Designed miniproteins, single chains. Designs and how they scored, part 7

Each design is a single chain, and the fold is of that chain. pLDDT is the mean over its residues in the fold that is shown.

## One batch from the design tools (miniprotein)

Design m203
Fold by ESMFold2-Fast:
Structure m203 (fold): chain A 62 residues (1-62)
Amino acid sequence: TFNGKPVSAEQQKKLEQLLKEADFDGDGTLDEAEIKALAYGLYGLGLVDNETLTEAQLAELK
């Protein structure tokens, strides 16, 4: 589950790949471009409603 929505096995694998590419260590020190790229990828997977991540959504990834 992510953003209160169920995640399929395929979406889970793609999310894992996006997190690896962003190299998000959970402290929120990623620059704006890295966060934007992660958000865009999650938006493309249908896991978020727009191309930006909220504080709550970032917390779920940590």
Scores: mean pLDDT 66

Design m204
Fold by ESMFold2-Fast:
Structure m204 (fold): chain A 114 residues (1-114)
Amino acid sequence: GAKAAAEAAEAAARAAREAARAAEAAGPAARPAAEEAREAAEEAEEAAEEAEEGEEGAKEAAEEAREAAEEAGEAANAAWAAGGATPAGARAAMAAGAAAMAAAVAATVAKRAA
């Protein structure tokens, strides 16, 4: 239902913010992708807050959760490109990848709940 879709969209937003933070830690070249992930996370969080008991609100939350997961994945890819050559950068990129996977799982849950 709409509540489950909203909760899953909030989880996707949180995971996308974690991916953005980890990507920034990997190196400055990842910053633009991290900013896009933060913006998508904000939109997913807003859609979750506005979701009503009903198909349309749940669908919007699921769509925004999907966008947050896609941008989190791009942030993780940018993190590997920016810092993957150093031990600290590789750790940050692995953290970004784990967060991006969590965002993708949450987005899938949101879609199934909608």
Scores: mean pLDDT 86

Design m205
Fold by ESMFold2-Fast:
Structure m205 (fold): chain A 157 residues (1-157)
Amino acid sequence: LPPEDQLVLPEHQMSSLYFSRIDRAGELLKEGRTEEAQKLLDETRDNNLQGIELYEAALKKARTPAEKAELLLQIGMSYLGLGRIYFLEGDFEKAEEYYKKALAYFEKAKELSPESKAVDYWLGEVYRALGELYEAQGKYEEAKKYYEKAEEYYAKI
């Protein structure tokens, strides 16, 4: 008997649970409910910033490569969340800055946990988000290269 099914939630459920407030804000913007969307984005921005500070303080105390990889993953997810908020606000310069921060944290998590499917998933998600960002700027050749990289990561999981 192999030990322990850690419930790997299906990949679409992990993204949906983590970004559900940002995704709901994007729906509210499409509904023309701009004030409710903005409030939800602001509260989610504050939560991501507080999460980063807490995980960075925990990372200084982390003793094992596995604990460090997990905390780097959580920091990367919080930066990906900030990038998606600024993308929905149309601040594509800040969106790109935060996506590049997320990428750098996921790469460090991958160095500490090379076989982590969860890190490969989040590398795929940040490359997809960079693809969407460059597509929204009309930079289709750059967007294509980021989507090709996202597919290379999804093919590992």
Scores: mean pLDDT 92

Design m206
Fold by ESMFold2-Fast:
Structure m206 (fold): chain A 80 residues (1-80)
Amino acid sequence: QLKDTMISQTLTEDQIRQAFRIFDKDGNGYISTEELGTVMRSLGQNPTEAELDDMIREADIDGDGQINYEEFVTMMTSRA
């Protein structure tokens, strides 16, 4: 596999944090579940609807349609 030659395909915590902050425009520490797919595409990820649903269910335990920063980082690092 080409993971070592394509560092941009292996997301660092800093890259994940920067992406989250770009979409957390209000600085409240949350992004919407609708924005998750867009955030992941900006990071070079192409999740299926099923993968997005799984990620949302893992991160949005309360079902409020919002994902906090710590949940987002955990989700992204567990898939890197």
Scores: mean pLDDT 66

Design m207
Fold by ESMFold2-Fast:
Structure m207 (fold): chain A 60 residues (1-60)
Amino acid sequence: ELLEAIAVEDFEAKTEEELSLKKGDKVLILEEVDDTWWRVKNLKTGKEGLVPREYLELLH
C-alpha cells in the first residue's frame, strides 16, 4: 500500500538525491526515510527522489 500525496508548494532540489516538485504535483510515497525526508515518485514525470515532508499533503 503506497500512499499518495500532493505537493503544497514548489520545492527546488539542492542535491542529486533530492527531487524538485511543482505545487500540485502528485507523488507516491515510497519510503519515509526519517522524520524530515521522504522518498517519493512524481507521478507526472516518473522521477524519484527525496523531498521534505512539509512540502507534501497526504491524499486520504
Scores: mean pLDDT 83

Design m208
Fold by ESMFold2-Fast:
Structure m208 (fold): chain A 112 residues (1-112)
Amino acid sequence: LDPSATPLHWAARGGTVEEVRRLIAEGADVNARTSVNGDTPLHLAARRGRVDVVRVLLENGADVNAQESDPERGRTPLDLARENPDPAASAEVVAVLLEYGADPNALTLKEL
């Protein structure tokens, strides 16, 4: 992970759901961004197909349409979920993101 990554970024990528909930309860910024790519915890959870973590982050105010720091190709959590090689995990995360208002047309070149 990026050196600017918060404990919530690490928990969202590979920690437990309980650790994610604890960090949020302790005041972790659910929308914290890494300095290199502008990744939020939701980006990392979506990329890894972590459905339970994705849901907890969204329930706690994660920006469902957050974009990485590239202004022309900034990927959303929805874009990263679609790139997951496991079709079952991808489908579950995509469904949750759409339930919480993910815009399938938000700056994604894949949906033109």
Scores: mean pLDDT 78

Design m209
Fold by ESMFold2-Fast:
Structure m209 (fold): chain A 72 residues (1-72)
Amino acid sequence: QIKEFKDAFTHFDKDGNGTITTGELADVMRSLGQNPTDAELVRMIKEADADGNGTIDFPEFLTMMARVMKDS
């Protein structure tokens, strides 16, 4: 699972800097077979991007995926 999430994350991390944009989160999640609503995405972004910098690092992304899997 972790390798699968890392591979998906890395695919969207075009610059190799270890982050993705909040706008890319929906596409990453869809590539992993998830279909979050816009409201769910906004809530997850607020929880993971507490710094408000508009980017998500890999640990933040893993936290979001763990929450989505608990809700299912």
Scores: mean pLDDT 72

Design m210
Fold by ESMFold2-Fast:
Structure m210 (fold): chain A 59 residues (1-59)
Amino acid sequence: RRLYRAKYDYTATTPDEISIKKGDVIEVLERLPGPLWKARNLATGETGLIPLVALGEEL
């Protein structure tokens, strides 16, 4: 699966987005053509959109 470590904290600005914290393990579910990808935060269990620039190291 496509696992990444979050580079920094991000707070969701819309209902379609999820919040993440630096160091969270993020599973990418869909690579969308825009700046937001569909992902799951494995620390919280939340699924939604996050900015791809917040994704750091691929695990």
Scores: mean pLDDT 81

Design m211
Fold by ESMFold2-Fast:
Structure m211 (fold): chain A 123 residues (1-123)
Amino acid sequence: MDSLNEKLLKAVLAGDLEKVKKLLAEGADVNAQIEDAFELFGFDLKGATPLHLAVIRGDLDIVKLLLEKGADVNAQNNQGQNVFELKDNQGRTAFDVAALNAGEETAEKIKELLLEKGAVLKK
């Protein structure tokens, strides 16, 4: 059976803002982690959170909602990577892929919002 957290991750992947909002209101963990091996757009997303998925998709509205609901802006996947450290198999960042999905302006707005919420850039 799909857990409430699994439904949340699927709703984020679908870009379904209203369903994400409803599932969070029903008690889904905003920091739920992908338990199984999962790849999206060439990223290794095992242990990734809804925030990782929303950033890769370039979904600014879902990113805003997740941050409002207490998403950990520095959450790490099983490789110890936050959203700024994620790279695909071609070396593209999550923000490079977000720009392909939603345009450069939207990707930059997401990046600025995450930095305002205390995201840490590792060198």
Scores: mean pLDDT 80

Design m212
Fold by ESMFold2-Fast:
Structure m212 (fold): chain A 97 residues (1-97)
Amino acid sequence: KGEAITLNNLGALYKNIGNYDQAESYYLQALEIYRKIGDRHGEAVVLNNLGNLYKNIGNLDQALSYYGQASVIYDEIGDHDGATNSGVNTLKIVLTS
């Protein structure tokens, strides 16, 4: 739905300006809408964005959890580019930790 897309975009905007609390709130709202409507691709995109957010905060355990959740969904729906992106993000954390 357009509402979930808007919320995900607001999350990205607030993350980019360093307002991580607002970014998380908007991403979680988008995630709930995508889950409610069964949009698995939208769910995976938001989960990957939450992974990026937690990586920026320095919470690597949460970042890995969100990237892992996104990767599972991307694999389930056959989105190889999404799965690869989430896997690369996971590998970057593991190699630098």
Scores: mean pLDDT 80

Design m213
Fold by ESMFold2-Fast:
Structure m213 (fold): chain A 102 residues (1-102)
Amino acid sequence: SAVKHRLVKRLVALVRNPAELEGKLREAFELFDADGDGYISTVELGTLMRSLGQNPTEAELQDMIREADIDGDGRVNYEEFLTMMTSKESQELIQQQLQELE
């Protein structure tokens, strides 16, 4: 949850260009999907998050993987990653942050 909150603050800056947000997320995901199999591990997700200027703990990364990983195999595909980033909880955090902007 703390990792999502920090990432949402970064995403609020990009909300002015929402069309670019999905492109940037896809670009970052594809960069860490070196095998082209459409999946990333907890370690790769951590590196991706750091490339976005975040520094999540291992526990926070595992919680994010568990939330997105329906099969419980410890890996996330792009659709699961995008869903996690655009979940109702994430949207509520974005709306709350927007209300804090002047």
Scores: mean pLDDT 62

Design m214
Fold by ESMFold2-Fast:
Structure m214 (fold): chain A 81 residues (1-81)
Amino acid sequence: SVDEEVLADPEAVKERILAHVEGLIEKFKKLPKEEAIKKLKQFIKLLEEELELAEKLGLEAVAEAIREALEKAKAALKELE
């Protein structure tokens, strides 16, 4: 399903991934600072693992979306530190 959508409209899939990630980051920012930092660090680790998998599978559009998501998550973490 996701692969079929990536082949048909990779930009729409990328936008959906990024919107979901931005929503999660916003939700984490509403937590107490210590909990927000912990959740963002866990999320960054998950995104790094998912990026490695996407690159191994040749899912270029998904990999690009995850790289942008990582930059957003790392920026949010830096603002809290």
Scores: mean pLDDT 79

Design m215
Fold by ESMFold2-Fast:
Structure m215 (fold): chain A 60 residues (1-60)
Amino acid sequence: GMMLAVATHDFVGKTPEELSFKKGDIIEILEILDEYWWYGKSLVTGKEGIIPRIYIKQIS
């Protein structure tokens, strides 16, 4: 099934590769890159990028 996470904090990406999001946004996790960075798609904006794991919580 789809792996989902919720943003626990606002995050503003510092590079074009980083996904920006707001607290409460639902993100589909597409790939686990390492222990610090996951790759996902915002279900709010439709944009994809790398996500710092510390600012999200897996929900499914």
Scores: mean pLDDT 88

Design m216
Fold by ESMFold2-Fast:
Structure m216 (fold): chain A 87 residues (1-87)
Amino acid sequence: SMRDELLAELERLRAEILALAEADPSMTPAQRRQVALLVETLLTLAREESPLLPAAVDGLRAHLPSLPAALQPLFERMAALAEELAA
């Protein structure tokens, strides 16, 4: 189904974001923790078909410029997929 395809893409983005964050020596432990929390929160809400998912997407987009530059395009794609799942 389209939903299963979107969830699979979100899980691929989660793995990629977490791998890049772990591999980046310039990131602080606090930044890695924030990245992990953002990714896990969105994926959990998407899997649960939570009515809170649209608000979480809006929150991510509002804070996107403050996220590590290397991860911004991946988080933008994650937000777009989560928004499509919320529709």
Scores: mean pLDDT 85

Design m217
Fold by ESMFold2-Fast:
Parts: C-alpha cells; structure tokens; sequence
Structure m217 (fold): chain A 63 residues (1-63)
C-alpha cells in the first residue's frame, strides 16, 4: 500500500549510529514505526534510510 510522506518541522542532529540528521522542510517516506518515539524512514533528499524522531516530523500525505 502507499507509504506515509512526512516533512521535518524542525532540525535534528543524529546522536547515535542508525539515526539520520536533517533540516526543517526535508521530506521522508515512513517505512516502519519502531516505537513510541522513533520511525524508520527513507530520506527523499539524500536517499539514506535510518531512524528519525516522530516529534520532529509531521505526516502530510502518502506516496
């Protein structure tokens, strides 16, 4: 089925291996919900996959 498209609402700097750094306005496909705070996402800007914090992104559609 279609994957959620999310947009960063604020900047984030990765603190641990497997996390993605990003800036406000960057777009992601949400691949999987990992837990209450983290999703596994694919960066539409860089083509990298990794963990991003849910609090820093908002779902805006589907792809």
Amino acid sequence: GPLPVAVAVKDFKAKHPGELSFKKGEKFLILEEVDEKWVLAYSLETGESGLIPKEHVEVVGEA
Scores: mean pLDDT 87

Design m218
Fold by ESMFold2-Fast:
Structure m218 (fold): chain A 160 residues (1-160)
Amino acid sequence: SVEMVGEAVKKVLEEELGAEVKVEILSEKEIAGVARFKDTGMVIGFVIEFPDDFPQGTITIAVVLAGDPERGGFVVEIEVDDSVTDDEKVAEFIARAVAEVVRALRDNLLPDAAEIEARLQALADEEFDGKVKVRVEHVEDPETSPHGELVLRAYEFAQR
């Protein structure tokens, strides 16, 4: 469920990254959130879109650094096979994916999308026996990406 994912994301970001986190359920298929780091003043926004048949199908996550749209955004697609039925395990994996991108944006001026993808795919292969595929894109220009609208929504949410 969307609520289960929102709770898992908030918990991982607060407990493992020390962020102040707010998560909002925008619809039955969309969550938005913000992670704030008091030590640096960094604000990282994210939006998660869910498939109709969660946990099966494609989950899409956009993550952005607030106040710096020229750095672009990062989009994670998680493609979950129809044989995967463990909602809680998929929710925990989504939380890990959000946390990995948030950490990369916090700690690096230019995070490497291929490195993030490789780390998340290795974890997916271990946890789901090859039944979950991860793709990570650095969206430098929202106008040229099929996920550009999601990146812009994450920026808008983070700036509120």
Scores: mean pLDDT 87

Design m219
Fold by ESMFold2-Fast:
Structure m219 (fold): chain A 61 residues (1-61)
Amino acid sequence: SLGKLFIATEDYTAKSEKDLSFKKGDVIEILSNGDKEYMLAKNLNTGKTGYVPLSKLAELE
């Protein structure tokens, strides 16, 4: 994979059109560099792209 893989630790509902919704257990690929509260990501379970709160994700290792 080209980005880091994370797993959603809880459900999240998008608050804007730029945000990405996910469910607990969804695999999220981080596409942007750096450590911000919200990161550009792709939900591999839905194929959708948007910003996600990093605090609701855990790194897959």
Scores: mean pLDDT 80

Design m220
Fold by ESMFold2-Fast:
Structure m220 (fold): chain A 92 residues (1-92)
Amino acid sequence: MGEEYFEKGKKYYEEGNYEKAKVYYEKALEIYEKELGEDHKKVAEVYFNLGKVYYELGYYEQAVDYYEKALKILPNNEETKKNLEKAKEKLK
């Protein structure tokens, strides 16, 4: 179930439907947190993708928050660090 919602979130993101991507990623997050725990790598992957969704929607403060949550779980992820800096630049 969590994986199915995660894949739907990715599909809607690629289609440019960021509001639907957000809904499905939030559903995946709820299930992964419940089944795998809040510090699991799959939870970090959902946080990263929610950060991307909020960035595309122009909600840069929320994008920063989600990228920081992903880095708290996976601190050495270079793609997340790069996207975090890009989102921070939008707030200047």
Scores: mean pLDDT 89

Design m221
Fold by ESMFold2-Fast:
Order: sequence, then C-alpha cells, then structure tokens
Structure m221 (fold): chain A 104 residues (1-104)
Amino acid sequence: SAAELLAADEQGLTALHRAAARGDLARVRELIAAARAAGVVDELVNAAETAPDGLGETPLHLAARHGHVEVVEVLLEAGADPDAKDKLGRTPADLAREHGNEAI
C-alpha cells in the first residue's frame, strides 16, 4: 500500500532508502513499480530521512554515497531530484565526490 511504501522506520528511513544504501537493484525496482501502481513515485523517490538527528538524505543521496551507479540511474529515471540538498547543503553528486565515486 502507499502508506507502507512511505512508512519511515525508527531511523526515519523508508524501505527505498535502505534498498538504495545497500545497492539492492532488484528491490529498488520492485519498490518503484509498487509506488507507481500506488501513485506515490515522486513522494517515495524524493523522501527525505525524517530522523531529527539525521541528515535529511534522500534515497539518491544514499545510492551516490555508496557508489551504486545502477541504483542512481534507476532513481533518476523514476524522477529523483539530482539537486536535492541534505541538511549540510550537499547534493548526491557532492556525496559521490566526497566518497570517491566519480562514476556518479
């Protein structure tokens, strides 16, 4: 359901945040397909981490930080905002650069 797709865990992360951080391409595609069927693709792919002590990162920030190139491509195709800034003013590209992931 839409509510389950958009649900944040105790760390303020959705299932898509966790799949993107892990580089689980199959799970990322599954979650995006489910979100498309539920009409919440934009809300899911652009969801910021909600933990008060967190950085407000989107799934795209996490994929870029961890160098998951194919996950980054799939998220961008689904409408992820490449210019989204975390609480420190960093874009996904900034995080990729800081972590040596030049392919992103």
Scores: mean pLDDT 83

Design m222
Fold by ESMFold2-Fast:
Structure m222 (fold): chain A 150 residues (1-150)
Amino acid sequence: MVEIREATAEELPAIVALAQKRAAELGLEPLSLEELERLHQSPSTVILVALVDGEVVGVGILVIVDPENKTGRIVFLAVDERYRGKGIGSKLLKKLEEIAKKRGLEKLILEVPESDTKAIKFYEKQGFKKIGTFENAAGGKTVYLFEKKL
């Protein structure tokens, strides 16, 4: 059974390992343990884990980036390759949307590399719409900005 809840401090190293693997797949810089510890300490951040038999198999990170305009940003969403295609990413995203609504947010934004065609199709299916393009963004790559109204 897949459990989805907020991450504990003890789970941050497992999240780093998942982030490193995902970053390698995309040719991006991974989130460091120091960055994750700073995010975990922030009241503006929500870190969710998906667990199977006590193993961290997915992670979703939401940051409240613009409280005045009630905007949250999904800064990271990943599922271990062995567990993809099982709806875990969709469950993580829906739980982040639920928490965002409870915190009074009215929209979510996220950035995705143009080369990550699987993530683009995933977010489009989840109701996100492309609203912008950033050329020469992270690692000199083109990144698409997506938005979803809650």
Scores: mean pLDDT 84

Design m223
Fold by ESMFold2-Fast:
Structure m223 (fold): chain A 85 residues (1-85)
Amino acid sequence: SVEELLASLSPRERAILLLLAERGPLTAAEIARALGLSQSTVSRHLRRLEARGLVEAEEVRPGVTLYSLTPLGREVVRLLRQREA
């Protein structure tokens, strides 16, 4: 369910989803810089979010991958913004 999906998100995963909603497609390095996290930490969370169908990855050139919200990811962000903090 969407409620279980929302409950399964860590604070860092919520921050990544909100950042992608605000700034559009970003690299793992750009996400790491914006959130003050290591690239390895961000990459781990991005893999989990991609496995859940919330984020998609596109290799735009060799060694450069952009991450963006899926339609489901956008819906989850909308619900996060509507729910109690």
Scores: mean pLDDT 85

Design m224
Fold by ESMFold2-Fast:
Structure m224 (fold): chain A 116 residues (1-116)
Amino acid sequence: DENGETELHKAAKEGDVEKVKELLKEGADLTVKDNNGETPLHLAAKEGQLAVVKVLLEYAKENGQLEKVINAQDNNGKTPLHLASEVEGGEQIVELLLKYGADESLRDNEGKTPAD
């Protein structure tokens, strides 16, 4: 496993909504971190995959896992909200993450919030 990515990480990164839904139904763990400390939600946010972000957030909320993923910090201290704010055209993902309760006050390892 190059980078410690699960199949869910790869599907989320690629924007494969059908595969994401299939893997979640098969019991894939969306809280698992890769070697960079990134969850599937981090990768979907970083790659601008709005439809995948929506599916992951809906599933996490329904399964009581939302708090575990929405504010998860990667090895650089970045949340999915940090990564979405760095993406050109990421405005809809930022809005969606905030709607689901993402904490905009969290700082990365450089002391920056998503708005900085």
Scores: mean pLDDT 87

Design m225
Fold by ESMFold2-Fast:
Order: C-alpha cells, then structure tokens, then sequence
Structure m225 (fold): chain A 150 residues (1-150)
C-alpha cells in the first residue's frame, strides 16, 4: 500500500493558500489570530504559505504576535516565518508584541533574530512603543538586546 495520505498532506492545495474576504486573509492568518493551535499545525502540514500577506501586508506571525499566542509564534518561526516581515506601516512582529505587552513573545522573537532597532514608517522602534504603552519589563528586555536611545 502506498503512503499516499502522508504525501497528500504535504502537498499544498489551492484552498490552504486561498486568500478570501475583504482583507485578503488566508486560513493560516485566521488560525494564527484566533489562537487555533491545531488548525495552525494542520495548515502548515498541508503546505500553507507561512509568509502570506493580507491587504495590510501582515503575515500570520504579525497576527499571532499581536494576539499573544506564544505557542503559535514558536510554530510559525519553526516553519520558516520571516521574523522581520514588515506590514504596510513598516511594523514588524516585534513592534506589535512590544506594543501589546507580550513579554514572552518579545523574548522568542529576539532569539529568532528580530531586529531590535527596526523602524516603522513613523520612525518608531519596538522600544518606543513599549515605553509609550508602559511595559517596563519589555523595555528592559529590549535594552538588554541592544535597543539604544540616541
């Protein structure tokens, strides 16, 4: 008997990477945003594009980082997510995690090679967003990772 079932799960289907709705969202974007860990695992196993962008230039990693889904962030990074992907505002996943106050996600993104000094279209860094939001532990972690005030 051929192991055709395992091969079929590894082959991308049009539905896995299909952009739908007004936002150009893929199923992986929705699963990442909603914290559906099992759906993320199944979609990645079916060859979902881990770096797919919606109409705002956001990847699944942006949405998981903003929403605070640590295990999904780790799975997306393991699957080859671009840790430094920028949305249409120039924001990286690190900007969104720092602004939202997700300390453990900030630490995971930095270990994955996130640019601690990345600037959005307004010249704002993750450090500036964490300071404005009052996330003191994130401010300290970013400074230790090489964030500098000029």
Amino acid sequence: MTDAELFAKATPTPEVNRKFGFYGTTPLHLAAFNGDLEAVKELLARGADVNAQDIYGRTPLHLAAEAGHLEIVELLLEAGADVNAQDIYGRTPLHLAAEAGHLEIVEVLLKAGADVNAQDNDGRTPLMLAEEAGHEEIVEVLRKAGAREV
Scores: mean pLDDT 85

Design m226
Fold by ESMFold2-Fast:
Formats: structure tokens, C-alpha cells, sequence
Structure m226 (fold): chain A 61 residues (1-61)
């Protein structure tokens, strides 16, 4: 379901975060913060979207 997909995306972003540093890491952490906030509110679609944005930053670095 949407909740499990959001959890998976957040976990993947968190696990990939140590691969980057500096400004890129700060931006990825910012999106992860937004993902956690959305998750706490039950907005699993938004949580997944923000986590995927964090992953895109990590992969582009």
C-alpha cells in the first residue's frame, strides 16, 4: 500500500545519504525532513514524493 511504499522510499534515501556530502547532502536531508513530516500527517503519497526527490539528489551527486 501507499504507506509501505513511502517507508521503502524513505529507507532507501536514508541508506544512500552517506554516499554524498556538502550542499547535496543538506538538500537531500531537507527533502527527507519533508518526507518524515508528510508521513507523520498520514500523507503517504507526499512522503514518497519527497523521499524520491532526496534519492534523485543523491543519485545526481
Amino acid sequence: GDKEEAEKAIKEAVEALPKISGEAREQAQKYLGLAYNAYEKGDYEKAKEYAEKALEIIKSS
Scores: mean pLDDT 84

Design m227
Fold by ESMFold2-Fast:
Formats: structure tokens, C-alpha cells, sequence
Structure m227 (fold): chain A 66 residues (1-66)
């Protein structure tokens, strides 16, 4: 799945860095501020990481395939 490909550490969560690297691999070269904005939009708890459901929400927001 896309989440497993993005989760480089295999810990079941995505950091801002892992999300940025995944998006870059998909042709989306986003700034740190843009990645932070995406995380803030889906992570209401403010822990700075995404689980699989939050990652799916982020991809849907960006119009990327799951």
C-alpha cells in the first residue's frame, strides 16, 4: 500500500519528513511549511505524526491516488 511505502521506519505512523519524502517521490516537491499545513489539517491532536487513516485523508486532500 502507499502507506507502507511512505512509512520507511515501519512504525505504523508517518513523520513530516516521511510524508515529504513520499510526496517528493510522487512528483510533489513541497516545502516544510506546506507539509506542516497538511499535517495540521488532518492531525487535530497536534502530535505531528499521521496514522494510516490520517495519511489517507492527506492524500485525498492533495488529490493523490491511495
Amino acid sequence: SAFKAADKDGDGTLSAEELREFLRSRGRDLSDAQVDAIIAAVDVDGDGTLDEAEFVAALNMLGLPL
Scores: mean pLDDT 72

Design m228
Fold by ESMFold2-Fast:
Structure m228 (fold): chain A 108 residues (1-108)
Amino acid sequence: MELRKKLFEAARNGDLEAFRKILGELMNKGYTLEEVLLLKDEDGRTPLHLAAEAGNLEVVRFLLQLAEKYGILDELLSAKDADGRTPLDIAREAGNEEVVALLEEARK
């Protein structure tokens, strides 16, 4: 779906404004917040995986805050891509130390 691809692109590019707009558009089409945050691309990656790989601190922070508020933080943090990697695993592999710190703090 075109909106799903735009959502992943916004997470990858760190475009928080575009991410928020697309989130609202998907919810208007009947998606729940949980469904949107846990959407997976062709490689099994959620928006958090893509933001963590790219080092997009503001998108990572936004996703963690929403997931905590809606009670899906553990599900979002434990989501595995097609290679069995969590967002934390990807952030560590990419060397995104500030994202690693945010994800480790959220995992307490």
Scores: mean pLDDT 87

Design m229
Fold by ESMFold2-Fast:
Structure m229 (fold): chain A 55 residues (1-55)
Amino acid sequence: GSAPPDHGPGKEEIGMYYYDVATGEAKPFSYGGEGGNENRFKTKEEALKAFGGLK
């Protein structure tokens, strides 16, 4: 299963998107630029493609 989004230990505030399995939607979150997990995408469309269209 997909882990929840993780800001990680980085000190940056990068606007990214994650796929929320509870709502079936791509939602924005702030990424620290280091660490975290794989539920992290540059755009909402990439998050939706990863879980909805192309596997």
Scores: mean pLDDT 70

Design m230
Fold by ESMFold2-Fast:
Structure m230 (fold): chain A 64 residues (1-64)
Amino acid sequence: MEQEINDALVLIMVGIADIDKKRGNYDAAIETLKKALEFAKKNNVSQETIDYIEEKLKEVEAEK
């Protein structure tokens, strides 16, 4: 359904951010996670997925 597709798209963005973080590019990772969160808030995305993005953003910001 639409929510599952949107959730999957957002999780792909989180995966891209994780790769940037592993490369030491924390600013790019934070930027990508913020864009993923904006997309999630504007589209039909599950609260569980939104919470996951918020936790990932908090984690990356803490590691910077």
Scores: mean pLDDT 81

Design m231
Fold by ESMFold2-Fast:
Structure m231 (fold): chain A 100 residues (1-100)
Amino acid sequence: FDEYGRSELHYAAREGDLEKVKELLAKGADVNERPPLPDGSLADTPKDLAGYTALHLAAEYGHLEIVKLLLEAGADPNAKDNLGHTPLDLARLYGHEEIV
């Protein structure tokens, strides 16, 4: 985890790096890992405190193939962030109808 509580899996899911997601899952990365809530002083925005899983980030950024891969690896599609949003809620909020 970095200063915002994001792992390599979170960054790969956000950036749309499908091969990196596959590599990390093969190495035993926890698909349902949630960053610990950092002290609020470490986060520049409420978004950095949202408690996103990798699936939330893939859905928010519209990476359909990564969403599918994470779900196949056992990601919880009903996981809620700190604001109560599921990955599907984020896909809808950000206009990614192909994930909905």
Scores: mean pLDDT 69

Design m232
Fold by ESMFold2-Fast:
Structure m232 (fold): chain A 63 residues (1-63)
Amino acid sequence: MVGAEAEALSDYTATGPDELSIKKGDRVVITDVSEDGRRARVTSLETGETGWVPLRYLRPVGR
């Protein structure tokens, strides 16, 4: 994967068919960012599932 790793800052429940539910502390890989910068497409490292999550719920990790 060419994306950055991120950590979920809070629980998020998917509200649409292309969104992903995550829990606080979950690790994800950011694979894309929406044109408005508000959402990120991520792959969950916990479940292997892929979907969109609001960027504000994610903290990039890895220096």
Scores: mean pLDDT 78

Design m233
Fold by ESMFold2-Fast:
Structure m233 (fold): chain A 122 residues (1-122)
Amino acid sequence: SLEERIAAGGDVNARDANGETLLHRAARAGDLETVRLLLDHGADVNAQDDNGETPLHLAARAGHLEIVRLLLEHGADVNAQDDNGETPLHLAARAGHDEIVALLLEHGADPNAKDKNGNTPA
């Protein structure tokens, strides 16, 4: 189990072949219980994968509202930019996740942030 791996002294911030941590994967998958467990055990909320994406980028794109909320409560950088210059707000807006867009804006997301092509969150 994940709890067993953490208890055995496993590196909670270990990166896989794509630079993803367990927190990235749990956030993308919508596994709220695993996200909570990882954050309680010192997972880096702002870890970037090989594309510069944080767990918040992945949760926002996937539409996982409660995970977005939990990550923000644990100090996720709401304006983190990936290698394309995209913020979580860009990804949520493109995916049509209106409730996540509203939540990100409430937490200080910049609606005028420009990606590498000069596009703001639509």
Scores: mean pLDDT 89

Design m234
Fold by ESMFold2-Fast:
Structure m234 (fold): chain A 72 residues (1-72)
Amino acid sequence: DDIKELLEALREQLKEWIEKLGAPPEQKERLEKLFKELEEFWLKNKDDPEKIREAEERIGKDIQKIIDEILK
């Protein structure tokens, strides 16, 4: 259940970022791939919330890189 709540919270944040950026198709695809990777990681580690939090931080950085690329 906590996993599902974390998924929803992150999904909402990412959706907001995408909307604010008006991300082009290429960057949108990259974000979608990150979502899938996170989802698979959460499914695999649903019994370890700490690992999920660490993954969220790492993915956050990846998202920031995409955002930075868009802004350049």
Scores: mean pLDDT 71

